# Designs tried in a protein design run: designed miniproteins, single chains. Part 14

Each design is a single chain, and the fold is of that chain. pLDDT is the mean over its residues in the fold that is shown.

## One batch from the design tools (miniprotein)

Design m482
Fold by ESMFold2-Fast:
Structure m482 (fold): chain A 65 residues (1-65)
Amino acid sequence: EEAEKLAKEALEALKAGDGEKAAEYAIRSLEAGGIKLSPGAKEHLRLAAETGDEEFVEEVAKGAI
């Protein structure tokens, strides 16, 4: 349930154009759902948000996280 709330916040942040915040919510959502992320995986997600790729937004819109 906590993971579900965080995933919703991640999607809303992406729709608002805030990729950095979306990445943070996505990381927390995965961890709340029982997935353990390595420090390297977390850094990768933050870097991807920094690039602001249009394809990333399209993937989320298609329901792919």
Scores: mean pLDDT 64

Design m483
Fold by ESMFold2-Fast:
Structure m483 (fold): chain A 68 residues (1-68)
Amino acid sequence: MLKAALEAYRKGLEAWRQGNLEEAISYFEEALKLFEEAAKQGDEDAKRMVEYVRKRIEELRAQLKARE
């Protein structure tokens, strides 16, 4: 689970770097889901990543909305 979450997060970062905000959000949402499952199983690193990924998703959604 954690390996798959990190891979989705990495793909999100790469899409963000390429300027593909919608694709980046999609990957970060997948990573968030996987980190949430790992956090439920007691992974402290995953709990911290859940908070970070949620902030990134909201930030990117705000940027997309600003472009209208």
Scores: mean pLDDT 82

Design m484
Fold by ESMFold2-Fast:
Structure m484 (fold): chain A 120 residues (1-120)
Amino acid sequence: SKAEEYKEKAEAIFKANGEDDPMALILKALAYYYEGKAEEAKELAEKALEIAGEDDPLAQNALGKAYYALGKYEEAIEYLEKALAVDPTLREAWENLAKAYEALGKEEEAKKYKELAEKL
């Protein structure tokens, strides 16, 4: 599963670089997200962002996904937009942004961002 794959990658990086490696924290946050553990995913993504810095687009994307899983769609949008401001080539962040706008009933924005993701 995606959760198992991300866990294995995170464990290898933690073993090599220590327990506060931001990439390992991001991968573990994504693993928890795919397991449906949204609060744990949020906590790890927040820790990764604190360590990596506010401009880390992968940590911002992981945090956006965690907020989406918690039903906090406006907060999800804020972090996903921050990720895309740094790295507009992150297809997954465009896809997640589209899903968050769809959850808020903003169908035109959702369609626009989904089409942007498909063209990357």
Scores: mean pLDDT 86

Design m485
Fold by ESMFold2-Fast:
Structure m485 (fold): chain A 78 residues (1-78)
Amino acid sequence: SLVEKAVEKLRQAADYAEAGDRDKAIELLTESAKLFREAGYEHYASAAEILKRWLEQGADPADVARAARTLADILEKE
């Protein structure tokens, strides 16, 4: 499903952010947001866009990774 793909992209974004690959993490967060929006999960799409913006603005990648994993974990319960 689109939601499962979006969650996979969130988890991948977290892994790349922790690995220091900011550009790849930003790309994956962008893809995740698009997939959430296509699925009708607008609040989750907005959350992914906020995480992308934080990373673009120099936020700690570990904090962004933690937030992305938390978002993915919430969706896996649904």
Scores: mean pLDDT 87

Design m486
Fold by ESMFold2-Fast:
Structure m486 (fold): chain A 89 residues (1-89)
Amino acid sequence: MEITLRESENSEEVVVNEPGEYEAKSITASEAPVTVTFITNSKISGYSSTGPIKVLEVSDTTLKVELPEANSELIVFTEKGSLKVTISP
C-alpha cells in the first residue's frame, strides 16, 4: 500500500507504504481554504469529513478536496488502510 498526501497550496506531503490507519501532520488553518490532495496505489473506497468540503478531483487513486473551514478532520479510506488529516488553527 502507498498513500501520498502532496503539499500544494497549504497541503502536506506524506508518504505511507504499509497497511493500517495513519495520521498526517496537522495543517495550519491560517490560509483557509486549504487544498488537500491524496494520491494512492490502492483503490479509494471512500472519505469522510467533519466540516464541509468541495471535491475538486476524484478517481480510483486520487482525491483532491478544498476545506473551507478551520478545525476540520478529513479521512480517506482505501482497500488497504486509511489516512487522517487534521486542519488546526
Scores: mean pLDDT 65

Design m487
Fold by ESMFold2-Fast:
Structure m487 (fold): chain A 66 residues (1-66)
Amino acid sequence: MKIDDREIARALGDMALGLAKSMLRQGVDPEEVRAFGERVAEQLAKIDPEAAEHLRAGLDELIASY
């Protein structure tokens, strides 16, 4: 079975977004969460720019709500 790198990138992005939500709920600084998410998004963009864009959009929405 050939694993699609784009499917892996999307799954990693979803996991990173889930971690970001958990971090914000636990009171981690929004700036620290954004820095974490940007580091992940930069790596994802090399594999699937759409996965990176989805993660960034989700982070912006989450941080704006806090």
Scores: mean pLDDT 80

Design m488
Fold by ESMFold2-Fast:
Structure m488 (fold): chain A 65 residues (1-65)
Amino acid sequence: SLEEAKKLGEEAVELAKKGEAEKAFRLGTQAVIVGADAGDEEGVKAATEYAKEAAKELEKLGIPV
């Protein structure tokens, strides 16, 4: 669902802010999969934007993505 994809994406961003790169990647990937499985283009878009935000947070900490 869109709501589930958003929740997973938000959690991925929070983990990225803490430097938990592997966990952030796992949850971000799961958010995209959940959105895609729902056939919801908006869910996939939202998950993709959260993944980009998580990557930027990791970059701020000096962690390459």
Scores: mean pLDDT 76

Design m489
Fold by ESMFold2-Fast:
Structure m489 (fold): chain A 69 residues (1-69)
Amino acid sequence: EREKLLEEIREILEKGGASQEEIDEILKALENGDFETAERLLVRLYLQGKISPEQANKIGELIHKLEAL
């Protein structure tokens, strides 16, 4: 379940144009339960235009599910 949510987040970030380094940094933060760092990095990607509002909303839903585990 956790692995599936992380994989879904990775796929969305890849479609949005985030670099592999940026994706790995966000996923590592999420794996470590560092949701504040992950959210900050996602906001940075959004402001850089590397993810759409729709992608950001979907990732936020998936992060909320991860936090509930």
Scores: mean pLDDT 83

Design m490
Fold by ESMFold2-Fast:
Structure m490 (fold): chain A 104 residues (1-104)
Amino acid sequence: SPLRERIRALARELIAGAEALLALLRERDAPEEVIERAERLIALFEEILANVDDLPRVRALLAEARRLLEELRAATADDPALRARVDGLLLLAEELERLVREME
């Protein structure tokens, strides 16, 4: 399915973006709780990529990822570079949510 391939491609982009965010958080010596949220976010996107055929599971994982992204957005409010990366991930997550709705 072309739509399924687009979902996989976007999930991989989200993983790469979350890994880049984690690297920047470590460079900035971010609190351990913030680093753990970014690590959890990567794990959620990896689980989405592994389970693309299980749409109810993907929706549940996306809802959890959205919550973590909003928490990361609040935690990075004072760092424009970190904030820009979190905002970019939120836009990609919104696009993934749209594609998942199109598969239903």
Scores: mean pLDDT 90

Design m491
Fold by ESMFold2-Fast:
Structure m491 (fold): chain A 76 residues (1-76)
Amino acid sequence: SAEELLEEARKLLEEGKKLIEEGRKLIEEGKITEGIGTVLRGIGLATEAILLAKKALELEPDNEEAKEIIEEAGKL
């Protein structure tokens, strides 16, 4: 269902944001390789969230939560 897709998308987006923040902190601490790898993993999760939100939007074209997830993830 669209609801299940959006719940998973939101979870992936929040996990992705945390990884991007963690990666930025690692880079600041001089752990450049680990930090970059962590940021890339976070971006990967945000991309997966966009794909799930787009699937939800195919099921419900006017779904505001799906549009919000796509916009929020796209700003990362």
Scores: mean pLDDT 89

Design m492
Fold by ESMFold2-Fast:
Structure m492 (fold): chain A 66 residues (1-66)
Amino acid sequence: DDAARLAAAEARGREAMERVKRWIEEGSDRAVELGRATLTGFGEDPAKYTDEELVEYLREMLEASK
């Protein structure tokens, strides 16, 4: 059942997203690093952004993925 398999994968993804949201709320260096990696993955230069802007970008990406 593809629906059940997808639901299980989504639940796992939500747990990972909650962990990332916690890093964002805490202002963790992990959130900054993940934001930088995400921007680089989209072909953007993360050096153009501050740590706060990288965290905000990551927050927006997580919000868009819901």
Scores: mean pLDDT 75

Design m493
Fold by ESMFold2-Fast:
Structure m493 (fold): chain A 81 residues (1-81)
Amino acid sequence: SASLIATAKKLVEEAKELLEKVKKGEISPEEAILRAEELIGLAGIVRAIARIAGDAEAEKLAEEAIKIAKETLKLAEEKAK
C-alpha cells in the first residue's frame, strides 16, 4: 500500500539521518543506541505487516531500514566503548 511504502521510506530516511549524526558525533553514543534499537523494532513491525499484505516494495524498504539501523547500532556501540 502507498501508506505502508511511505512509512517504510520514512524509516529508511530516519535510519540514514541517525547514521550520519553518529558518524559526525552530533548525538551521544548512548542516545544513538536507543534510537537505533527503536528504528530496528519499528522497521521490523513494518516488514512483518508488508509480508502479510504481500507488499514487496514496503518489505524491501523496511529491510533496508533495518540494515542501516543495525549498522548505526554497531557503530554507536563501538563509540560507547
Scores: mean pLDDT 89

Design m494
Fold by ESMFold2-Fast:
Structure m494 (fold): chain A 84 residues (1-84)
Amino acid sequence: SAASEAVVAEVNALLEEGERVLDLGEKGLIDPRKAAEEAKALASKASKLSMDAYKAGLISQDTSTKLIGRSSDVIRRALQLLEK
């Protein structure tokens, strides 16, 4: 559905922005602490949208699992950036 496609696109955009911010932080182009905190916030929002969309019946369990998995990867990467 159009609603399903829209929510998947929004979650993907949040995760792509989180990954972009982390890349800048890892390269020292922005403050790594700020990059990590922003990426964590974006990934948390993406995870919540994915869970809410699944509960609303807008996306499949498989799609939700993949999006939440990618969100977790962004959070792990942000934590690794903070440990350097």
Scores: mean pLDDT 89

Design m495
Fold by ESMFold2-Fast:
Structure m495 (fold): chain A 85 residues (1-85)
Amino acid sequence: KEEAEKYFEEGLEYFNQGKLEEAKKAFEKALEIYKALNDKEGQAKTYYLLGLIEEKLGNLEEAKKYYKKALELKPDFAQAKEALK
């Protein structure tokens, strides 16, 4: 949906700028909308980016939880699978 994609793109922009807390907030908003829509692909990609943010913040166990959630929603998500090995 347009709203979820808007927040997801906003999160990507913040992430690329190194604004990790702003990125996290934008991705959390996107995630809530994707959940309401039962959009598994939208949820999986958003969980993966949240995992990358936690990894950059040094929260490795939290990052793994997000990567596992992404794979649960999209088992063939190569990037999330790679991140868990």
Scores: mean pLDDT 84

Design m496
Fold by ESMFold2-Fast:
Structure m496 (fold): chain A 65 residues (1-65)
Amino acid sequence: MLEELIKSLILDYAKETGAKIVSIEIRDGTIYIKLEKESPETKKFIEKAQALADAFGFELEIEIL
């Protein structure tokens, strides 16, 4: 339930910032996100995703391709 909400919020952040997500996985209290490229949009997205992760007590692991 919580994981589905978190994924939904992260996808909304990607739409708002223009960041392109390749994949999202949530496992064992960690959010794993793969992003297509580095950009100012990606930086804004990471800031929002990190704040969300911190608020819900999750770790955030980002991979940029």
Scores: mean pLDDT 84

Design m497
Fold by ESMFold2-Fast:
Structure m497 (fold): chain A 80 residues (1-80)
Amino acid sequence: MPSIEQLVQQAIELAKQLVAETGDPKLEALYQQMVERAQAGDYEGFLLLVGEMVSLYRDHPLALQLSAVAEEIARRLLAE
């Protein structure tokens, strides 16, 4: 099973793909904030930003994958 850090990295890669596919500058700004939160170890702030990004593109396959990874990260945090 992946670590929290590995799941966070997976979410960052999915978010990067979503930014690249949409070309949306709002998603680019959210992506930068997500990377900053992950680097700071602020996984709660990271999950809030993922939720905001997913809410903008709810039906996109990458957003659905992001949501699933975010749920797994939240589950791991609660298991601590």
Scores: mean pLDDT 85

Design m498
Fold by ESMFold2-Fast:
Structure m498 (fold): chain A 91 residues (1-91)
Amino acid sequence: DPVEEARKLAAENKGRVFIDEENGKVEVATEPEKIKELTLRSAIHVLRELARLGRLSEESLEGAIAAVKAAHEAGETDFFALLEEGIRNMR
């Protein structure tokens, strides 16, 4: 599955490989500004995928996405750090 494979690549590369699901593309970024933008989109995509798999409630997903966006606005660039912030807000 291309989406699952790209998720694993994103995890392995710590945000260097991102999925543009709307365009069916996988993007790679090495510049900090582009990493920030694609990392945010990738982290939100992973959270939405977890919700589709039944690992997140609709309420938890809303809070998780808000937490990821807040961390990104605060300057967080690490994909796993953004994803962990989202997951920590799952209650």
Scores: mean pLDDT 67

Design m499
Fold by ESMFold2-Fast:
Structure m499 (fold): chain A 74 residues (1-74)
Amino acid sequence: SEEEEKKLLEEIKRMLEEAKKLVEEGKLEEAKRVLRSLLTMIDRALEESENEEYKEEFKKLKEEAKKLLEEIEK
């Protein structure tokens, strides 16, 4: 449903912001855990979504999360 996809998108955005805050605070192991969970959620969202607009948003958030995780892992 549209409401379900919107809530999922909002949750994913919130988790990404949480991960960014953890990185800023130097809590890198906690940030890695959040980012790995987030990537799993996004992959499921992409598999289940029928909406191209939401798929583009999920893909954008996935790339941002992957980039942040790679930067932390060096």
Scores: mean pLDDT 84

Design m500
Fold by ESMFold2-Fast:
Structure m500 (fold): chain A 75 residues (1-75)
Amino acid sequence: SLEELKKEAIEEIERLTALVVDRANKVDPAFAEQIRKKAEEYIAKVRSAKSVQEVLDIYDDFARWAGRALLEIEA
């Protein structure tokens, strides 16, 4: 269902955020705060989503952004 997918997407966003924030905090605490704020924005978007496709698109955008952020931290 849409509600179950939203719950799973939020849980995955929170899991990815925790991983990236943990790594960012070791080198750039200010960037870690930006990552937390970005996650909050995407969680809000997931909660307001009206379709399965919208939830998937929002999650994909966040996952792509988080992956890029992780690469920047590791550089």
Scores: mean pLDDT 87

Design m501
Fold by ESMFold2-Fast:
Structure m501 (fold): chain A 55 residues (1-55)
Amino acid sequence: MEILSEEEKERALENLERAVKEFGLDEEVYREAREAIEQGNGTEAERLVVRSLLA
């Protein structure tokens, strides 16, 4: 995936916050996914969230 733009990062962070509220993600997973988004790696952030929900 391409590096996320600032607008895409904001949207991805909003989606991550919603996942925490809706699915009760671990704070550790939230932090790792947030760091991935901040670095522009949306694909890795999604993988971290999905893997946590499947565990």
Scores: mean pLDDT 76

Design m502
Fold by ESMFold2-Fast:
Structure m502 (fold): chain A 95 residues (1-95)
Amino acid sequence: MKEEIEKVKKEIEELDKLYAEWQERAGTSSPAARVDIYLDFLKYLKEKLPEASEEVKKYLQKRIDEVMAEIDRLLEGLPPDLQAEVRKRVEEILK
């Protein structure tokens, strides 16, 4: 139990560091490249979800929700055709 709690804490801290790195990369990129960076991160989080513990799954879902919100915000500045393509890619990742 205590061992599992420490493992979960380390996994969450690692995910937090990774998220910060992804945000930094996105911040220095063009809007289109920024969307691609967030889509790659969304895919990474989704692929981690099935194998994670219940506590880590809750944390991963929170990050997925945050990445989804950032993608939606970035879409507001993009042409309608590109918005449709990005939304399709999101649906394919989340299936």
Scores: mean pLDDT 78

Design m503
Fold by ESMFold2-Fast:
Structure m503 (fold): chain A 82 residues (1-82)
Amino acid sequence: PSPLTLEGEVLLALGQIYLVLGKKAFEKGDYDSAIEAYKKAIELFEQAIRLFEQAGDSQGTAEARKVLEEAKKNLEIAEKKK
């Protein structure tokens, strides 16, 4: 893969880690921590999308957009629990 694709994959993986941390915080009723983790995941997924688009990686772009949508939905749910 190109350096841009590899960087996108790293950011995608990091975003997925924050998504998991957000879900764990949500399960514990720590909605503020869940919100912050989901916001960080969203930022990382948006950065990954930009890198995949620059690399012409349609598959990476599609995958990153899918997990971005999940993170945004989880953020909305967590914000309603405050």
Scores: mean pLDDT 89

Design m504
Fold by ESMFold2-Fast:
Structure m504 (fold): chain A 111 residues (1-111)
Amino acid sequence: GSPATLKVEPVLPEVRARVGEDAVIPVRVTNTGSQDLTNVKVEVRDENGNLVATADVGTIKAGETKLAEIRVRVDRPGERRLTVKATGTDSNGNKVTSEPVEVVVRAEPAP
């Protein structure tokens, strides 16, 4: 497949959670290519590029969209900008990566 065969689209532009909880980030993962992709996963990275969460999606057939929820632990209050991307494997064993997208997590203080 081409590098553009995976697309990630946040269901919400921002999510809210409380300190001590997981922020749940729902995303749509679409295979825009003509070939099935296997071992599809979503990766979430922080502002420093550190991997903070992953979600396994599995196989996405050509033209198919799957929903994934990624859980990110919230350890401090405030606004965080996280980068979300999907990776998968094409029928030739090549790694396919989506364009990255931003999701804002707004963390409220613990009660």
Scores: mean pLDDT 85

Design m505
Fold by ESMFold2-Fast:
Structure m505 (fold): chain A 57 residues (1-57)
Amino acid sequence: PAEQAALRDETRRRLVELGEKAEQAYKEGNFEESDKLYAERQRLGDETLARLEALAA
């Protein structure tokens, strides 16, 4: 219950930050950095879903 809410809030904040950094890197022409940040964001999302499922069980 509380752990799920905290995990969701923390993950949402990190996903937003990673997305903003990736977009900024793309605008600056740092496509490799943007790609890495986008991949990290996707991985974080996948890991968080798995953890939320484990906490719900």
Scores: mean pLDDT 81

Design m506
Fold by ESMFold2-Fast:
Structure m506 (fold): chain A 51 residues (1-51)
Amino acid sequence: MKVYDLSSPEGLVEAVRELLKDPANREQARVLLTSDRIPAEEKARLQAELE
């Protein structure tokens, strides 16, 4: 797995998108999506991919 800057909103979004490419990483992606640093619009889009 690539190292992402999880302290930035952009880094969190990128990390979640990367995790969502592999079904085995869905739970990890879900945990990162609980962050309030992710913009609501991007969070909703990423959650739709998780479901």
Scores: mean pLDDT 73

Design m507
Fold by ESMFold2-Fast:
Structure m507 (fold): chain A 76 residues (1-76)
Amino acid sequence: MEEELVARADELMAEFKEAAEAGDRERAEALARELAELGKEYLVKVEGLSEEEAEKLAEEGLERALAMADKIIAAA
């Protein structure tokens, strides 16, 4: 489970970076949301956090990912 989640996260992160570097804000946002859902699953299943705690951390992660995408797009 942990290995599968990490491998999927690595793939999504690579696609997110490519989308942001290409200036595709909409695709970067969609990928960031998928990463947030995967991160929530990891926090619940691997770290043993409650769904409520995992949701809060996933929302914070999404906010940071979207901010990074905007910075990458602006720098391109």
Scores: mean pLDDT 81

Design m508
Fold by ESMFold2-Fast:
Structure m508 (fold): chain A 74 residues (1-74)
Amino acid sequence: MNFGEDPVQRKVAALLSSLPDDAELSAKEIAEKVGLSQATVSRALKKLEAAGLVKHNRKTGKYRLNYEYLNKDA
């Protein structure tokens, strides 16, 4: 799994996994919470979205988990 190669993707996914199912965060909010630059977090979110791990809400500009992909024991 390629997350071992990208620690930023791991941090972002872990943060989003800690949120309730109806919660969404912008790239800026995620960057502030994980202590990284918005550009770095936006790159990680784009990769996670392309992998189907994260959904982008176009109305709010915010991101949430694709819960089905992350739930190994649903």
Scores: mean pLDDT 73

Design m509
Fold by ESMFold2-Fast:
Structure m509 (fold): chain A 60 residues (1-60)
Amino acid sequence: SESENAARETGIKLRAVALLLEGASAEEIKKELEELAEKSGDEEAKEVAKETFEKIKAKL
């Protein structure tokens, strides 16, 4: 559902922020977000993970 997709997208963004605050490397953050998106089975989640990583990359 649309609400389930929104929840997954929010989860991806929150996970990225949490990893950044923990001092995770760029490679670790990218891997975690890609795995989270893949497990969702949602192609849109993969795009959100990619866009989120690009925004976070500017802070690494």
Scores: mean pLDDT 77

Design m510
Fold by ESMFold2-Fast:
Structure m510 (fold): chain A 89 residues (1-89)
Amino acid sequence: SEIKKYEEILKKDPNDIEALLNLAKKYLEAGDLESAEKYLGIIENIAKNSKDKKLRAEAYRILGEYYELKGDLEKAKEYYEKAKKLLPE
């Protein structure tokens, strides 16, 4: 599965930001908020501090999806708008 693929990548390279973001996204797509929550602190750090605009935009989208699933629609909208401002697509 895609989840197992990204878990194995992170086991070998814990600093693989792209694999971490993809894993968190797959947990949210599956509705597994508990597993996704383990990565929220590092995802927030990526969103604020990464030099890569694509990684920042993806991190903001993941935060938006997380808060949408939690029912915090105002926070979700804020994060989606931050992602859109970095990369319109």
Scores: mean pLDDT 84

Design m511
Fold by ESMFold2-Fast:
Structure m511 (fold): chain A 89 residues (1-89)
Amino acid sequence: KVEEVLELIEKALEYYREGKYDEALELAEEAERLIRELSEEEQEELTRKLEEKFGVKRGKLLSPKLYLEVHIGVIKVAAAVGKVVEKRE
């Protein structure tokens, strides 16, 4: 359900801010899996909720599915980069 996916994304970002990069990545991957199970209408609703909460606007050239894939991809990359930076210290 849309609300469940939104909670996973919010929790992934919370763990990322706490430096819990492995947990953030796991939740982002679970959100990505559930997004693939959403209908087109549910993907549109999730996209609107993410735009409202995070201020990241979907461009006219991005479908809701592609917007969601990019949004999750950014979180996954951020978590992976966090792990690499932490290990350099």
Scores: mean pLDDT 75

Design m512
Fold by ESMFold2-Fast:
Structure m512 (fold): chain A 100 residues (1-100)
Amino acid sequence: MELVQKVVEELLKHKGITVVVVTLKNVSREEALEVVREAIERAEEKGIFPEGMLIVHESEDEMVVVFIFRTKEEAEEFAKLFEEAAKERGVEVEVEIYES
């Protein structure tokens, strides 16, 4: 938990980036990674590519993934695609967007 906050704060020291934090809840590692894969594939089809991705926290039933984007618009579209992919698989997610 403390590590997630420190990673986000460190990334936000860099100007001109947007950070998307996704928390996947009550989900196995395998299912969480399938949601991540599907969201990335959907984003790629729309020409949206994250500059970076970090798995910041992982437990038996929770995963926190941080994605880095150059623009807020790309981040917002990615967040929407992630929520749609999670919903189709019945996975609970929380998505937060942070701008520097």
Scores: mean pLDDT 83

Design m513
Fold by ESMFold2-Fast:
Structure m513 (fold): chain A 68 residues (1-68)
Amino acid sequence: MLEEARKAFEAGDYETAIKLFEEAVKEYKNDPEKRAEALRLLGTAYQKLGDNEKAIEAFQEAAALRKK
């Protein structure tokens, strides 16, 4: 449901966007590339709310999934 999460993000509803991006991360459990993208967007949404600690955590998880 990445498209619904992006719509919430574009509307400035970062709390709803975070919830929908978290669901996308769960849906892409077996797709590391899509899961990494969902985590990157989740991190960006946390930054918009000023939660820098959770944003860094999400970005680090996304980076780990792309590391071979």
Scores: mean pLDDT 80

Design m514
Fold by ESMFold2-Fast:
Structure m514 (fold): chain A 91 residues (1-91)
Amino acid sequence: EVDERLAKLVDEAFKKAGVENKMTDEQKAEFAREVIRALILISDAIAKNAVEKGKVTPEEAEAARQRILDSIKKEFGITDEELERIVEEVK
């Protein structure tokens, strides 16, 4: 069910770009998960760097991180449980 939603998102993105693809639904879903994992890792790295350089407080960085996670959840159509599982995987 989650895999079907992620596969459709990838399929629609490629169709909108005018690109034909031959990926299976499983490959499309895994591609979407890899993108989500990368976004989480990049967001965490940026937040840590900003705190270390004194540009934001830890509280401000955590608030920004939560907004990014909420955006990922909304844009990819994943549940809180699914997002939490992916976050745990990138630790």
Scores: mean pLDDT 76

Design m515
Fold by ESMFold2-Fast:
Structure m515 (fold): chain A 75 residues (1-75)
Amino acid sequence: GTLTVTTNAPTFDAKVSAVVDVLNSLGIEVYDVEIDEEKKTATFHTNQGDITAKFDGNTATVTGVPAGSYTVDVT
C-alpha cells in the first residue's frame, strides 16, 4: 500500500528519519536506508521488503508498505 507522511523536519535527513519513525510505529523493522538526496528519494530495507519514499517539500509518498493506504502527520 501507500503511506503519506507530512513533516516540517528542516533537513532531508530529518525527513528520512521521520519516515523511519513512522515505519517503526507500524511494526516495520528498518535494517538499512539508501538515501538519494539528488533524486529526493530513500529506499528502506525492511522485514516487509524494500519500501521507497519520494519527497516533495514537506510530504513523503511511501510505497511498498503492507496492504492499505495511510496518511500520517508528523508535525
Scores: mean pLDDT 79

Design m516
Fold by ESMFold2-Fast:
Structure m516 (fold): chain A 76 residues (1-76)
Amino acid sequence: SPQLEAEFDVGAYLLGAAVLIVTAKKYGGSIEDLERAVELARKALELARKHNLPEDVIQGAEAFLKEAEELLEKAR
C-alpha cells in the first residue's frame, strides 16, 4: 500500500538524518552532511504529513529538522 511504503521511506529518511545529526554533534560535521540531514528530515516530515502518519512520527521528524537546521546555522 502507498501508506506502508511511505512509513518505510519516512523511517529510512529519519534514520539517515539521525546518523548525520549524531555524527555532527560528536565530530562537528561538514556543511554538506548537515545540508543532507536537513533534506532527509524535511522529506520525512513532508511524507509523514502527506500520509497522516502518527503524531509521534511527525514530532520526531520536526525535532530532527529543527536540530539539523540549528547545527547547519552554527556551521555556516
Scores: mean pLDDT 87

Design m517
Fold by ESMFold2-Fast:
Structure m517 (fold): chain A 72 residues (1-72)
Amino acid sequence: DIDGDGVFDAEELKAVLRSLGLNPTDEEVEEIIKKNDKDGDGVLDESELVSALRSLGLELSLEELKELLEKG
């Protein structure tokens, strides 16, 4: 299913950050992806996204992240 690939682009990351009460700029989102995107494809998997959020001082479990994605 299209919504089950577990990959997050810049728009999806921005939506997750906004759901956490953050207001990132497009440039800040791009920098987060570049820093955590090990494959250079411009997207993050679930593990890379959790690492990115933790680098911002946000301690989230994978389960909490999935709940945010259902609401965002």
Scores: mean pLDDT 70

